Designed miniproteins, single chains. Designs and how they scored, part 5

Each design is a single chain, and the fold is of that chain. pLDDT is the mean over its residues in the fold that is shown.

## One batch from the design tools (miniprotein)

Design m140
Fold by ESMFold2-Fast:
Structure m140 (fold): chain A 60 residues (1-60)
Amino acid sequence: DKRDRGAMGAASLAAAGGGDVETARAAGEYIYQGNAEKAKEMVLKGGGSERQAEAAERAA
């Protein structure tokens, strides 16, 4: 379920300290939409690691 993937992505960002709540939310929404490039961009912009950005990209 795309919703489950988006929720998992947002939770992973929050747990790992991937920036503020708004960037974590945006990344989760882009994962839900299947927009891998934007999901990755939001993780990096929010201060997430390259590995977290790659995980968000794969989740989308």
Scores: mean pLDDT 67

Design m141
Fold by ESMFold2-Fast:
Structure m141 (fold): chain A 101 residues (1-101)
Amino acid sequence: MPQEATPVAQAEARIKQGDYFTALMIGLDLFNAGRYEEAIEVLSLLPESNWIANLIKGQAYFKLGRYDDSITYFTNTLSIDPNNVDARNGLISTKKKLEEK
């Protein structure tokens, strides 16, 4: 029974130290591993002004089939970075999924 700190607990510890970059990387690693709910939890610890965190949360909600939440976070990304191609493409893809239901 080796007990490791959870990724969320590790990210919280890093944020308390002012290390937002490592917390963001923990969230990205979880997303790339297909651990979308945990990625959202970690990325939600970052400031709301972090457009990368909003973008990855949009993508994670899309992977979970939570299309309304996905639209919210892609829209938040575009409010911070209006020229973000990934967020615009994410909105198009997510709206198509809502039209299929």
Scores: mean pLDDT 84

Design m142
Fold by ESMFold2-Fast:
Structure m142 (fold): chain A 59 residues (1-59)
Amino acid sequence: SESDKAVKEIEEAERKFGPDAAKMLFEIYIHEGKLTKDQVEELRNRLNIVKTKEDKVIS
């Protein structure tokens, strides 16, 4: 799907240009509505962008 392609592009940006580039693409894709809610939460936690309730469970 288009959302899966967006996730892959964010992951490729992280591999090629580092986490800051991945964060920038993530913000762009959120603004464009290209990510599902589940993908947004997963990437937010993985890239450590915003503290959520799930951040408190990570020991």
Scores: mean pLDDT 70

Design m143
Fold by ESMFold2-Fast:
Structure m143 (fold): chain A 80 residues (1-80)
Amino acid sequence: SIEERIEELRKEIEEMRKEVEKIKNPKQKALAERNLDYAESLIRYIEENPDLDELVKLLLLAIAGGSIETVRRMIKAEEA
C-alpha cells in the first residue's frame, strides 16, 4: 500500500541521515542532506493531500525513493 511505502521510505531516510553525519566533505554532506529533505517534503505533500490521485502519489514516492538512492550512492562514493 501507499502507507506501507511511506513507512519504508521514512525508515530509509532515518538510516541515511545517520550515514550522512559521517560524510567528511561539507559540500557533499550538504547535498546529501538536501536530497533527504526533498524526499521528506514529497512524503509530507502526499500526507497533506490525501485526495491526490493514486498514480500521482506513486510517482511522488518513486521520486522520493530516487533522492534516497542518490544519497546511498554518495555515501558509497565517500567510502571509496
Scores: mean pLDDT 88

Design m144
Fold by ESMFold2-Fast:
Structure m144 (fold): chain A 75 residues (1-75)
Amino acid sequence: DKEKKLAELKARAKEVGARLEEALAAGDYATAIALTKELGALLKEAGKLKGMSEEQLAALDAEEAAAVAALEALA
């Protein structure tokens, strides 16, 4: 069930997002980078299930890479 898989991905993304917020508040950039990559993977999987184009998925990859680079610059 596509809807069930989307709900599971949304729940996991919310959990990862909360942990990312905690890591950022603590200045733990190494953990924040790892969580950003995990969140990006979950968003791409949800995007595939929602029928996102290759271009839209590539945009998500680019945003993930930019977020990781920004966190690496702060670390």
Scores: mean pLDDT 85

Design m145
Fold by ESMFold2-Fast:
Structure m145 (fold): chain A 101 residues (1-101)
Amino acid sequence: SKLEEEIEEVVELAREVLSKDPSLLVELALEIGRILLPYVDPENEKIRKLLKKVIEAETAEEFAEALRELLREMYKENPEKFFEALEEIKKLLEERLKELE
């Protein structure tokens, strides 16, 4: 439950940003993709496909679902790198949200 709470916190922050400015979808997806890329194993095809789904999401809902699935798979592969990546995403989203308020 703690893992799902941490993932959902990040997803809800992303949804809040997109609720305030839906035009940020492409930019936010690319920024998150850029943050996550160094933390993923390039040989892990499943994670690579999920990362592609995040950066190619056309709606906030597709983006949220893809991000949840990607974060769960990253945790299974490497919990330490997952928490490092999660902290960077959270910081990005909190700064974006602050700029929109």
Scores: mean pLDDT 84

Design m146
Fold by ESMFold2-Fast:
Structure m146 (fold): chain A 106 residues (1-106)
Amino acid sequence: DREERLRARIRTLSLATEAPVEEVRRRLLRLNREALERRELLLPAVLVIDRKKLTDEEIAEIKARFEALAPPLFEAATEYLARHKTEEELLEIQREQIAVLERALA
């Protein structure tokens, strides 16, 4: 099945982190480049948490809510892409994600 083969080319990443945004951008750039080398599209859901006065319990709750939200969003995006895109179009999206991250880090 064409859609099943395309779904196999789509990888997901859920990341809720307190790391600095520039560190997160560098990590995402590396992971996106690795995905392109494998001819895969990486769909990232990323939440960067600015702790400020938040407690450890509040941070844990925020992360838990984010982790609960990410899977249905990934499934919806994966279904749409597998139905409406070609392999070449998925790789073009992947290259554009890399270009956006490269511009953000320049």
Scores: mean pLDDT 88

Design m147
Fold by ESMFold2-Fast:
Structure m147 (fold): chain A 79 residues (1-79)
Amino acid sequence: SPELEALRERLGELVKELLAAKAAGDTARAQALLAEIKAVLRRIGELEGVPEEQLRAALQQLAQQVTGDKSLTPEQALA
C-alpha cells in the first residue's frame, strides 16, 4: 500500500528526529515527537490489522526505550 509505505518512511524520519532531540536534551521536542510516533504507529496498526494488545505492547516498549524507565506500565506508555 502506498499509504503504508509513506507512513513507514515518516516513522523512520520521526525516530531520527526523536534521537536528535534526546541527544540535544530537548525534552519538550522529544515528547512532541513521541506523540507523533504513537499516532503513526496506531495508523500503521489499523492498516495492517494489528490487534490492540500487540500495539499496546509495542508502544510500552517504545516509551520505555525513549524514557529509560523499564517500570513504565502500558497505561503510562499510552498517556
Scores: mean pLDDT 75

Design m148
Fold by ESMFold2-Fast:
Structure m148 (fold): chain A 68 residues (1-68)
Amino acid sequence: SMAEEVAKKILEMAEKLIREKGLGSGDAFDRAGVRLVLEGYTEVLKEAIKKYGKEILKKLEEKFGPSK
């Protein structure tokens, strides 16, 4: 689904932001979302975060440490 594809883009972009800019997991997740809004994924991004946001954040925290 498009929501699943956007969820994958959020995860990949957030991981890059953590590695390249040293952001925390939560900050990287939020910034990845902003970038995708700017790319035009507004409505499908909302659906992706609703369905997969918790799973994405868990994967980021598993690799890079807690965001809280």
Scores: mean pLDDT 80

Design m149
Fold by ESMFold2-Fast:
Structure m149 (fold): chain A 80 residues (1-80)
Amino acid sequence: SAEEVRRLLEQLRRELEAAREEVLARAPAEKRAEIEAVFDRAEARLRELEERLRAGADPEELKEELLALAGELQAALKPY
């Protein structure tokens, strides 16, 4: 449902904010720019998904995209 997707968006946004602070505190200085770019791209994709939800996009398609984004973030941040 659209409401389920909205809750997932809110949850992922909160998790992303928490992860950003934690990961950057632990990261080597030479990796900070690379890590910041990962978080910036994720935030941009979350905004796109929020806009698509407001435009009436299929909630099931948005849910798949959110799960894919979460997996991509987990994989990209795994080395840190």
Scores: mean pLDDT 83

Design m150
Fold by ESMFold2-Fast:
Structure m150 (fold): chain A 67 residues (1-67)
Amino acid sequence: AKEAFLEEARERLLANPDDEALWDEVVAETVRLGLSDADLVPMLGPVVAELGAEAGKKIRAAKKKHR
């Protein structure tokens, strides 16, 4: 389910915040699943709260790469 993916992605990103390939993989999977920006907010909110501005930068970089 989409919810299971978002839960796992959140945990993996919190464990490995500097893994650029992981950020790219997560963003690519959200595109593949057809998730909207609104669908990402509940998952990314906790990640941004833990990692701060760095999480936002990584998300924008990965999103720009996948257009």
Scores: mean pLDDT 71

Design m151
Fold by ESMFold2-Fast:
Structure m151 (fold): chain A 72 residues (1-72)
Amino acid sequence: SEEELKELEEELEKYFKEIAARILADESLSVRQKTVELLRVAGEMFQILLQARTQGMPMSEALKKAEEVKAR
């Protein structure tokens, strides 16, 4: 439903913020490397949302994929 997709979008944004904070705090990465990693993670989160919207991926499966992105 539209409500479930909105909830998924909000949860994916929360995952992105947690990962982004970790990347930005990583003093071993250059500004360029941080930018590349942030864009990669944003793209992966967008792909999960797109799969849920277009292919009916269950919210539970989408959240599992987001957790796997976070664990890297």
Scores: mean pLDDT 85

Design m152
Fold by ESMFold2-Fast:
Structure m152 (fold): chain A 60 residues (1-60)
Amino acid sequence: NNLLLRSTGALTGLSVGEIKEIAREVGMSPNEAAAEITKEALRKGRPLSRKEALEYLKSL
C-alpha cells in the first residue's frame, strides 16, 4: 500500500516510484520489495542505493 511504500522510502532514501520499478524488475510486489529493502537497510544501519537494493533483491 502507499503508506508502507512511503514509509520505506523515508527509511531507505528510495522514492515510491523507484521501489515500484525495482519490484517490477525482480518480479516482486512493491510491498514485498519495500519490506525486504527496509530489512536490509536496517541490518546495514544505512540507506541502500538503488543499485544495492536491486542486487540484494535479485540474490533472494
Scores: mean pLDDT 75

Design m153
Fold by ESMFold2-Fast:
Structure m153 (fold): chain A 59 residues (1-59)
Amino acid sequence: SARAQALAEELIARARALPLGPGARRGVEMAEKLLSQGDGAGAASAAGFALRIAEEGLG
């Protein structure tokens, strides 16, 4: 959906504003891949997980 796509784009942008370890970077890359495939909901989920990892400094 357009809302899920917009959320995914926002979460990807927020994650990319933070220092990304390998785990968070892979999560962002997966989110970008899912978004390119039209899976906005999957992209938002992956981006949200990546953002959480980046915010906690876990990778």
Scores: mean pLDDT 84

Design m154
Fold by ESMFold2-Fast:
Structure m154 (fold): chain A 89 residues (1-89)
Amino acid sequence: DEFIKLLLEELKKEGLEVISLELTEDGVWRITVRDKENKSLTFLVSPDLEVEVISSESQEIIDKVTKAFLKAMMKLGIGSNSNDASLLD
């Protein structure tokens, strides 16, 4: 839930309107977004924070969704320095 809130904020910053938001029984979010040119993209977000694009009308909207997803992951601290960096000593 916290990740989805961050993702929705980042999607809005990329100029995308969220027109559909559904949570499935498996904890998978199905999200449909639309850009200012009325091009749409539907994608799934798994509980493991994996993205699957189901349908897209342009590469530009895919790029915007990908950027929003990466920014949302960074805000959660996913991809921060791990303890593995200390194992190189």
Scores: mean pLDDT 75

Design m155
Fold by ESMFold2-Fast:
Structure m155 (fold): chain A 110 residues (1-110)
Amino acid sequence: AQLSKTLKEALKKLEEATTPEERGKVLRNFLDDLNLDVNEDLDYKITGESKETAKLTVTVKDKTLVFGPDDFEDSFKLSQVPNSFLQTVSLYLKKDKIKELFQFIEQTSQ
């Protein structure tokens, strides 16, 4: 599939990001480039009783993407999840799954 210029640039910057803080900046800039407000245009929810049942649900417009337990970093602790979409994704979602999230957001924003 042909990727948009915005998505290609975001995926390149994500690959170069070595810290959660850098990943969070890439995600924020990507949302800004798509003219999406994380507080208005995107909804997210963490559910589950334990790491093995944990799910991150992300909704953009009328479409939903769900990440399950295997999509989180080994450092993930449900009791320590930040009350922030950008921080939760940047700290706890695996890099390949952040790439999947970027593709989902781009497709749903167009």
Scores: mean pLDDT 82

Design m156
Fold by ESMFold2-Fast:
Structure m156 (fold): chain A 90 residues (1-90)
Amino acid sequence: KESLVKQLQTKLRLKPEHIQVLSEEGDADLLQQLLQEADLIKKAHLTTDFEPEDVRTAIKKVKEEGLSVLDAFTEVSVDKGVEVLKRAVF
């Protein structure tokens, strides 16, 4: 678990608050899946504007909805973009 979290911090350049959520909420299987997709997540900048709550939401989508890690992080990233636009327009 600790080794997986350190690898994710290095590959995704995550903030300390995001690392804390991954350490608390992420099981070993989820963290390993996230590590496999880390290069794609980094290249797509999916976590650039993530708050700790967004990381929790993505983990919840993987565990409760059965989404892949990549799909869960993509959905949360899109939802964040829509939320920002709604706040700017409305």
Scores: mean pLDDT 71

Design m157
Fold by ESMFold2-Fast:
Structure m157 (fold): chain A 66 residues (1-66)
Amino acid sequence: MTPEELLKDPRVRALVEELLANPGKTIRVPAADREAVYRAVAVLEWRGYTVSVREHPDYIEVKLIK
């Protein structure tokens, strides 16, 4: 699936935009949105960014790293 196709999901698009607007900030996402997190990571990594992901039982921590 292309990055453009992944960005059609509003949750993926919103998370990509939030991560790009807040580099180095840890963003907490509900575990129910795990798929959107990993799709956003795929989009950002395809564009040459590095993303840190830490999973917890109830939530996921995501951070854009330079």
Scores: mean pLDDT 82

Design m158
Fold by ESMFold2-Fast:
Structure m158 (fold): chain A 81 residues (1-81)
Amino acid sequence: LDNKKLAEKHKEEGERFLEEGNFYKAGEHFYLSGLYYKSLGDNKSAIEMFKRSKEAFERDGSKKALENAKKAEEEIKKIEA
């Protein structure tokens, strides 16, 4: 699978987990989607996915999720630098 298909697949899985109320898994899949978009040089889609990842992890609210939300924010800052 090419990185574009992997980015879209993880975006769709993240949306599915949001619908199920599984915010932690939603955050993980949006984060992976962001990494694949970043590898393609699609910085707009990467930032969008990292923002959705951060939001999902913040909605989960566990200590581990909040640490992962901070990692998503760091990825956004790296792209915007």
Scores: mean pLDDT 90

Design m159
Fold by ESMFold2-Fast:
Structure m159 (fold): chain A 78 residues (1-78)
Amino acid sequence: DKAKAEEYIKRGNEYIAEGERHLEQGDKEMAAELYEKAAEYYYQASLFYARAGDEDSATKAYNKAMDALFKAQKLKAE
């Protein structure tokens, strides 16, 4: 379901925005957790796009998941 994939992308974007707000306040631990949540939503969106046959959107969603996970990993590596 493409509509479900789009809702998961929206949720992932909301978690990224919340994580950025926490990072601005110096809360690296909460920012990392929120980026990991965003990665989970983006990854699920990639699976829904793939099942719908939308390989381009699936790849973009997967890349967003990896980017979010990488941001979380950087914050945890201190």
Scores: mean pLDDT 87

Design m160
Fold by ESMFold2-Fast:
Structure m160 (fold): chain A 90 residues (1-90)
Amino acid sequence: EIKTPSELVKKLVELLKSKDPKKRKDAAEMISLIASGLGKDAEKVVEPLVDLLSDKDEEVREAARKALEKLKEVVPEVVLPALEKAAERL
């Protein structure tokens, strides 16, 4: 049962890590749709979305790219530091 935005974000992160490419794509698309509502919890989806940019499925890669672009547009103050942290681990 999804009761709060934080619980929804936790579920979306689990779906982004799913073995099913359809679930990964749908989760990335959902994040793009609700980007403005994520607030500080947007930090939790950035690293999983960056990992999906290297996914084997082209539709998953495109959905992740669009989600990251939307997050950068709507909550850059949260997303840009998280992207910097993701780059540092490379």
Scores: mean pLDDT 80

Design m161
Fold by ESMFold2-Fast:
Structure m161 (fold): chain A 85 residues (1-85)
Amino acid sequence: SRQKKLEETLKWLLEHEEEFRERLLEEAEELERAGLTELARLLRELLDMGAIEALARIFQWAEEEGMSIEEFTRKLAEEVERLRA
């Protein structure tokens, strides 16, 4: 199932933090090219803070629940705020 594939992917990503980081940096570049500059910026911020588990969790939730771009951006912003507090 899609859920089982997602769980296996997230487990692999958490076990391979450097590869996950590289993949997310590539994703941030793609988002920036698409004009989603704020989303790309937040993604890079969380990566710089070492919030890999939080990023993996948010990505899982976004895919499972069909999160909008606006909601996804809000979730990343909330996580940045939480980690800075």
Scores: mean pLDDT 74

Design m162
Fold by ESMFold2-Fast:
Structure m162 (fold): chain A 66 residues (1-66)
Amino acid sequence: SKKQLKEEILKLADEVGRLAEEKGPEYRPVASRAFDIYGRILGKPDDQVTEEDLEEAKKALEEAKK
């Protein structure tokens, strides 16, 4: 459901932001992007959340893992 998709993206973006912050100042752009995704998705109605929003969060996760 769209509600579950939104919850998954918010959880992922929060985890990415925390991971990037723990890695140090070199990952500040990744942390900033993750928090931007979080705020943007939090402000969206459930029915406007898309698989592309999830893909954006997943790309941020891959950057944080480097």
Scores: mean pLDDT 85

Design m163
Fold by ESMFold2-Fast:
Structure m163 (fold): chain A 73 residues (1-73)
Amino acid sequence: SLKEKMKEAAENGDVVGVFKYASEMWNSTSDDPEEQAKVSVEAAELLRKAIEKAGIKLPGADAHVAAFEAAKK
């Protein structure tokens, strides 16, 4: 199922795969707003997991953390 493929992609850090399967699930539920809402929540959680697994960081995130630590001194 698309849900299982999305979870597998997230477990492997495949951010692109999570987006692909989330988009397919979203489009397949376009006539059911309640189901689309469930897909969006689950996709957001799995996307976060995939990003963490892949080690992807936003540009400047480490600089922000360093600035916070410096401010404590």
Scores: mean pLDDT 70

Design m164
Fold by ESMFold2-Fast:
Structure m164 (fold): chain A 86 residues (1-86)
Amino acid sequence: MISELLEKLDEALENKDLKKVEEVLEELRKLAEKMPPVDRALIEAIVEATKEYIKENGNEEKMKPIVEKLLAELEPLVAEARAAAA
């Protein structure tokens, strides 16, 4: 489930385990390939935001608010897609 992978991603970022972050991003991409185009676009946006965070060497002061805002904006859309599928 995407929410479980996102939780795993947050944990990896908090622990600054870049290898684990890359593994989770790869899992998210593989999962996205099996999802509708809208959900796939949401996951790609999360992956891009996370890669920018890594590129800034995990500069939490600069990137964390941007990533958190992006995730907050995407969470309602992911929830709506899941509710529509239920």
Scores: mean pLDDT 64

Design m165
Fold by ESMFold2-Fast:
Formats: sequence, C-alpha cells, structure tokens
Structure m165 (fold): chain A 87 residues (1-87)
Amino acid sequence: GAAEAEKKRLQEELEEAKRRLAEAEMEEGVAHLAIAMARTIQKITGKPEDPELNALLEEGERRLREAERERREAEERVRELEKQLAE
C-alpha cells in the first residue's frame, strides 16, 4: 500500500544520498591532492608569488570548501533518512 511506496521512496533517496556523500568525499580528496601538489611546486620552484600557482591554489581551496559543504549536507541527509526508516 501507500506505506510500502513511502518506504521504497525513502530507501531510494537514502541510496542516492549515500552516492552523493561518496562523490563529495572523493572530490574533497582530489581538492586536497591538487592543493598539496601546487604547494609542492611552489616550494621546488622557489616562486611563491607565481600568479598562475596562486590562482590554482585559490581555485583548489574554493573547490575544497564546496566539497566540504556538499559532504556535510549529504551526511545530514543520510542521518535524516536513516532516522525516518528506523521509525
């Protein structure tokens, strides 16, 4: 009946939320790696004021903040859906 359809919908939404969480975690890891690589290049080249490297660092930090926000939102959504399914 209607209760079974609602449970199925919540399970599908939970699976989607878990996929989004995994994707956000991967994006966060990639952003960390990109920032670390740019920092390493700055140290090796001895040119900390390179505008191209500074632009890459700013973009990397921006992407990291976005991925961290998406991860937190996905974590909250997973918690909410798991709570609803447990009821």
Scores: mean pLDDT 83

Design m166
Fold by ESMFold2-Fast:
Structure m166 (fold): chain A 91 residues (1-91)
Amino acid sequence: DIIDKIVEAVKNKDLEALKEYIRKFLELLRKSDPEERERLVKELVERLRKVLEELPEEDKKKVYEVITSTLLPALAEWLGAAPEERAAARA
């Protein structure tokens, strides 16, 4: 449902709706189990990749800007280990 809304916002180039749906998606991920969270993220990434391939380059750039400023930082925090964790493990 929410992933469908994100994809439609991208197709419609509605950047404000896209930000709102990404926020809702992040709220859903916060409440989800780790396995469900990973599955939802992979589904969103695949669907975003496909819809972005269909957009003109100018529109793709604008949508990509919103995604990189909102979604990717949150996903990096949730799915990746910070460099400091690796440094702490070596200490």
Scores: mean pLDDT 72

Design m167
Fold by ESMFold2-Fast:
Structure m167 (fold): chain A 73 residues (1-73)
Amino acid sequence: FKKLVTAKVPEGKEKKIIEALSKVEGVSDITVRDGVLYVTIEAKTKEETDKAVEKAVKVAREEGATDIEVKDL
């Protein structure tokens, strides 16, 4: 199961948000480009994927990310 989480990241927060998200189980790829965060979440089960998305969204919000969207891959 795969999901894409996208969000807007404040300038100067890119390194901190990447480090925080890299600690979330199920996060397979993290990219920040032109102030937009792209997080690929992949897990073996739907439940694991949903939990990883929930955790990633929470972490992103705590680091100041806005306009958070979740898409199915």
Scores: mean pLDDT 80

Design m168
Fold by ESMFold2-Fast:
Structure m168 (fold): chain A 70 residues (1-70)
Amino acid sequence: SLLKAVNALQNKKFEEMKKLLEKWAKENGWTVTLEIKEHADYIELKITVTSADGSVREFTVRVPKPPPPP
């Protein structure tokens, strides 16, 4: 189904983004964590990057969900 294809594409993009962030963080001596929260109208991605000195940066990305079928 279209919804299944969209969800698979979003999951693939999330995995690719996580891998890129982990590689970038590793190269800079940092750690990265990814938290996914599902809401009624969107999926919230919380990305936390922690440097070697303990400083923390947090990014929040919202991905809209497809509208419900009629």
Scores: mean pLDDT 70

Design m169
Fold by ESMFold2-Fast:
Structure m169 (fold): chain A 63 residues (1-63)
Amino acid sequence: SDVIEQLRQQADLLQQNADSAERMAEAHERLSEETGDTYRPVAEAARRAAEQLRQQSQQLLSQ
């Protein structure tokens, strides 16, 4: 049904946002390696955001 497909699409969007957050974390981790630990807290925050988005996606699909 349309409702189930919409929920799946929303879950997929959350996964895409999580992927983007992980890529941002990776970029900031590399910057920390090059320039010192200035970007490490930003990388950690991005990792936590990605984990939260993945959990939200899984919760949505388990309804």
Scores: mean pLDDT 82

Design m170
Fold by ESMFold2-Fast:
Structure m170 (fold): chain A 99 residues (1-99)
Amino acid sequence: VSEAELTAGVAEVALATVLTVVKKHPEKADEEDVRLVEKALRLAVESGLPEAVRRAAEMAIEIAKHMPEELKRRILEAAARAAREAGDEETAREVEEAL
C-alpha cells in the first residue's frame, strides 16, 4: 500500500464517520463536521489519486443531504473546489448540480 493509498484511506474513513453521525443525528451537525469534511477533501486531493477525489466528492454530496442549508452549501462548495483542483470537471459539475 502506497502513502497515497493510505492518505486516501484516511480521507474516506473520516467522510464515512461524518456521514454515519449526521444520518443518525442531523440536529447535531455543526461547524466541526464541515471542517472535518473540508480536511478530508484536501487529503483526497493531496493523495494525487483521481478516484479518491471522486469518491470523497460523492460522499460529500451524501453528507450534505443531512446538513442544514448553510453547512450543506459550504460542504458542496468545498467538494467542487477539490474536484477542480484535481482536474475532474465531470465530478465538479455533479457537485454543482447538487447545490
Scores: mean pLDDT 86

Design m171
Fold by ESMFold2-Fast:
Structure m171 (fold): chain A 102 residues (1-102)
Amino acid sequence: SLERIEKLVKKAKEALRKAKKAYKAGKIDEAKAYLEEAIRYLFEALDEAEKAGFDEEEIGVLRLSLAVTSTILKKDPSSIKDSIKQLEKIIKQLEELIKKEK
């Protein structure tokens, strides 16, 4: 359902907000943990969107972007700032897809 997808996106946005706050405070491990939480919620949101019949190509592109972001975040501790930016872009694109389905 759209409501389930919106709830998961809201949880991802909350985790991302906490990640930004932790990063600015120099709490790198905490920031990384919140980014991993946001990534988990976004994968769940994309799975729900696919089940809801969202465009397979658009969902596939977002899924690939999210997977790349997750991989880079795990390998490179200096990637936190770039990971935040990429997750903001992915959230915005997913919110635009949700808007089209309403």
Scores: mean pLDDT 88

Design m172
Fold by ESMFold2-Fast:
Structure m172 (fold): chain A 92 residues (1-92)
Amino acid sequence: VDRSRFDEELKKLKEMIENNADPKEIARQVGKLIALVSGRAPKEVTENDLLRLQFELLFNDPELWERIQVELSKVGEKFREYLNEGIKEVAE
């Protein structure tokens, strides 16, 4: 696992939330973190992929996971589509 790349993308996510970025862009950034944690680019985000990211964040910054959930809820039912877009960006 390239920890340095994960930490860089995590820092970008924190900056996006602090700067009140578009919740859709925050969802794409969360998708990038999922790809980096899972070590694979899934065709679609699964509950297992989300749980893996959640566990990684709970050990590093549990408050950030709560903030992510709030931002994803602002996107609504389509949040998984934006997560998938972020995953594809890392897979390039």
Scores: mean pLDDT 76

Design m173
Fold by ESMFold2-Fast:
Structure m173 (fold): chain A 64 residues (1-64)
Amino acid sequence: GPSPEEAYERGYRLGRELVLAGASPEEIGRAGQEGIAELRAQGADEAALKAFEDGMVRGIIDAS
């Protein structure tokens, strides 16, 4: 499955791009849930899932 580094970068990019596109908090939340579900389906471990969430939060902050 995806590494924690790959998951973080994917989350960071997603969070940043959604904020810059003017996505609502509800749309951002849904995208995050879908990203976690896809990572789980790809066999991501808990470290990769956590890294994705951390990346999304950081991407949102940096784009805000």
Scores: mean pLDDT 91

Design m174
Fold by ESMFold2-Fast:
Structure m174 (fold): chain A 91 residues (1-91)
Amino acid sequence: AGEKFQEALRLAARDPGNEEALREAIRLLKEAKEELEKAGKLSEEERRLIEALLRALELRIREKVGDTLEEARRVAEKVAEELREELEREE
């Protein structure tokens, strides 16, 4: 899941003018959300973050705004890192 978040944000940031890359990033985020839901490990906070990222990327297809994506990336990277740490921790 975390790898898909990072890949999606990287694709959108690397070529912000490329609609195909933005659409692929949206697809990867949707897949990451689905995987977390199936694992039963998706909190409401994480769900809201993923939905916010999806909305930001959809707006970028229309407006191609870089600053919004940079902020979203920082938050997503923190969540992905925390999720990975929690998955590796013992009780």
Scores: mean pLDDT 64

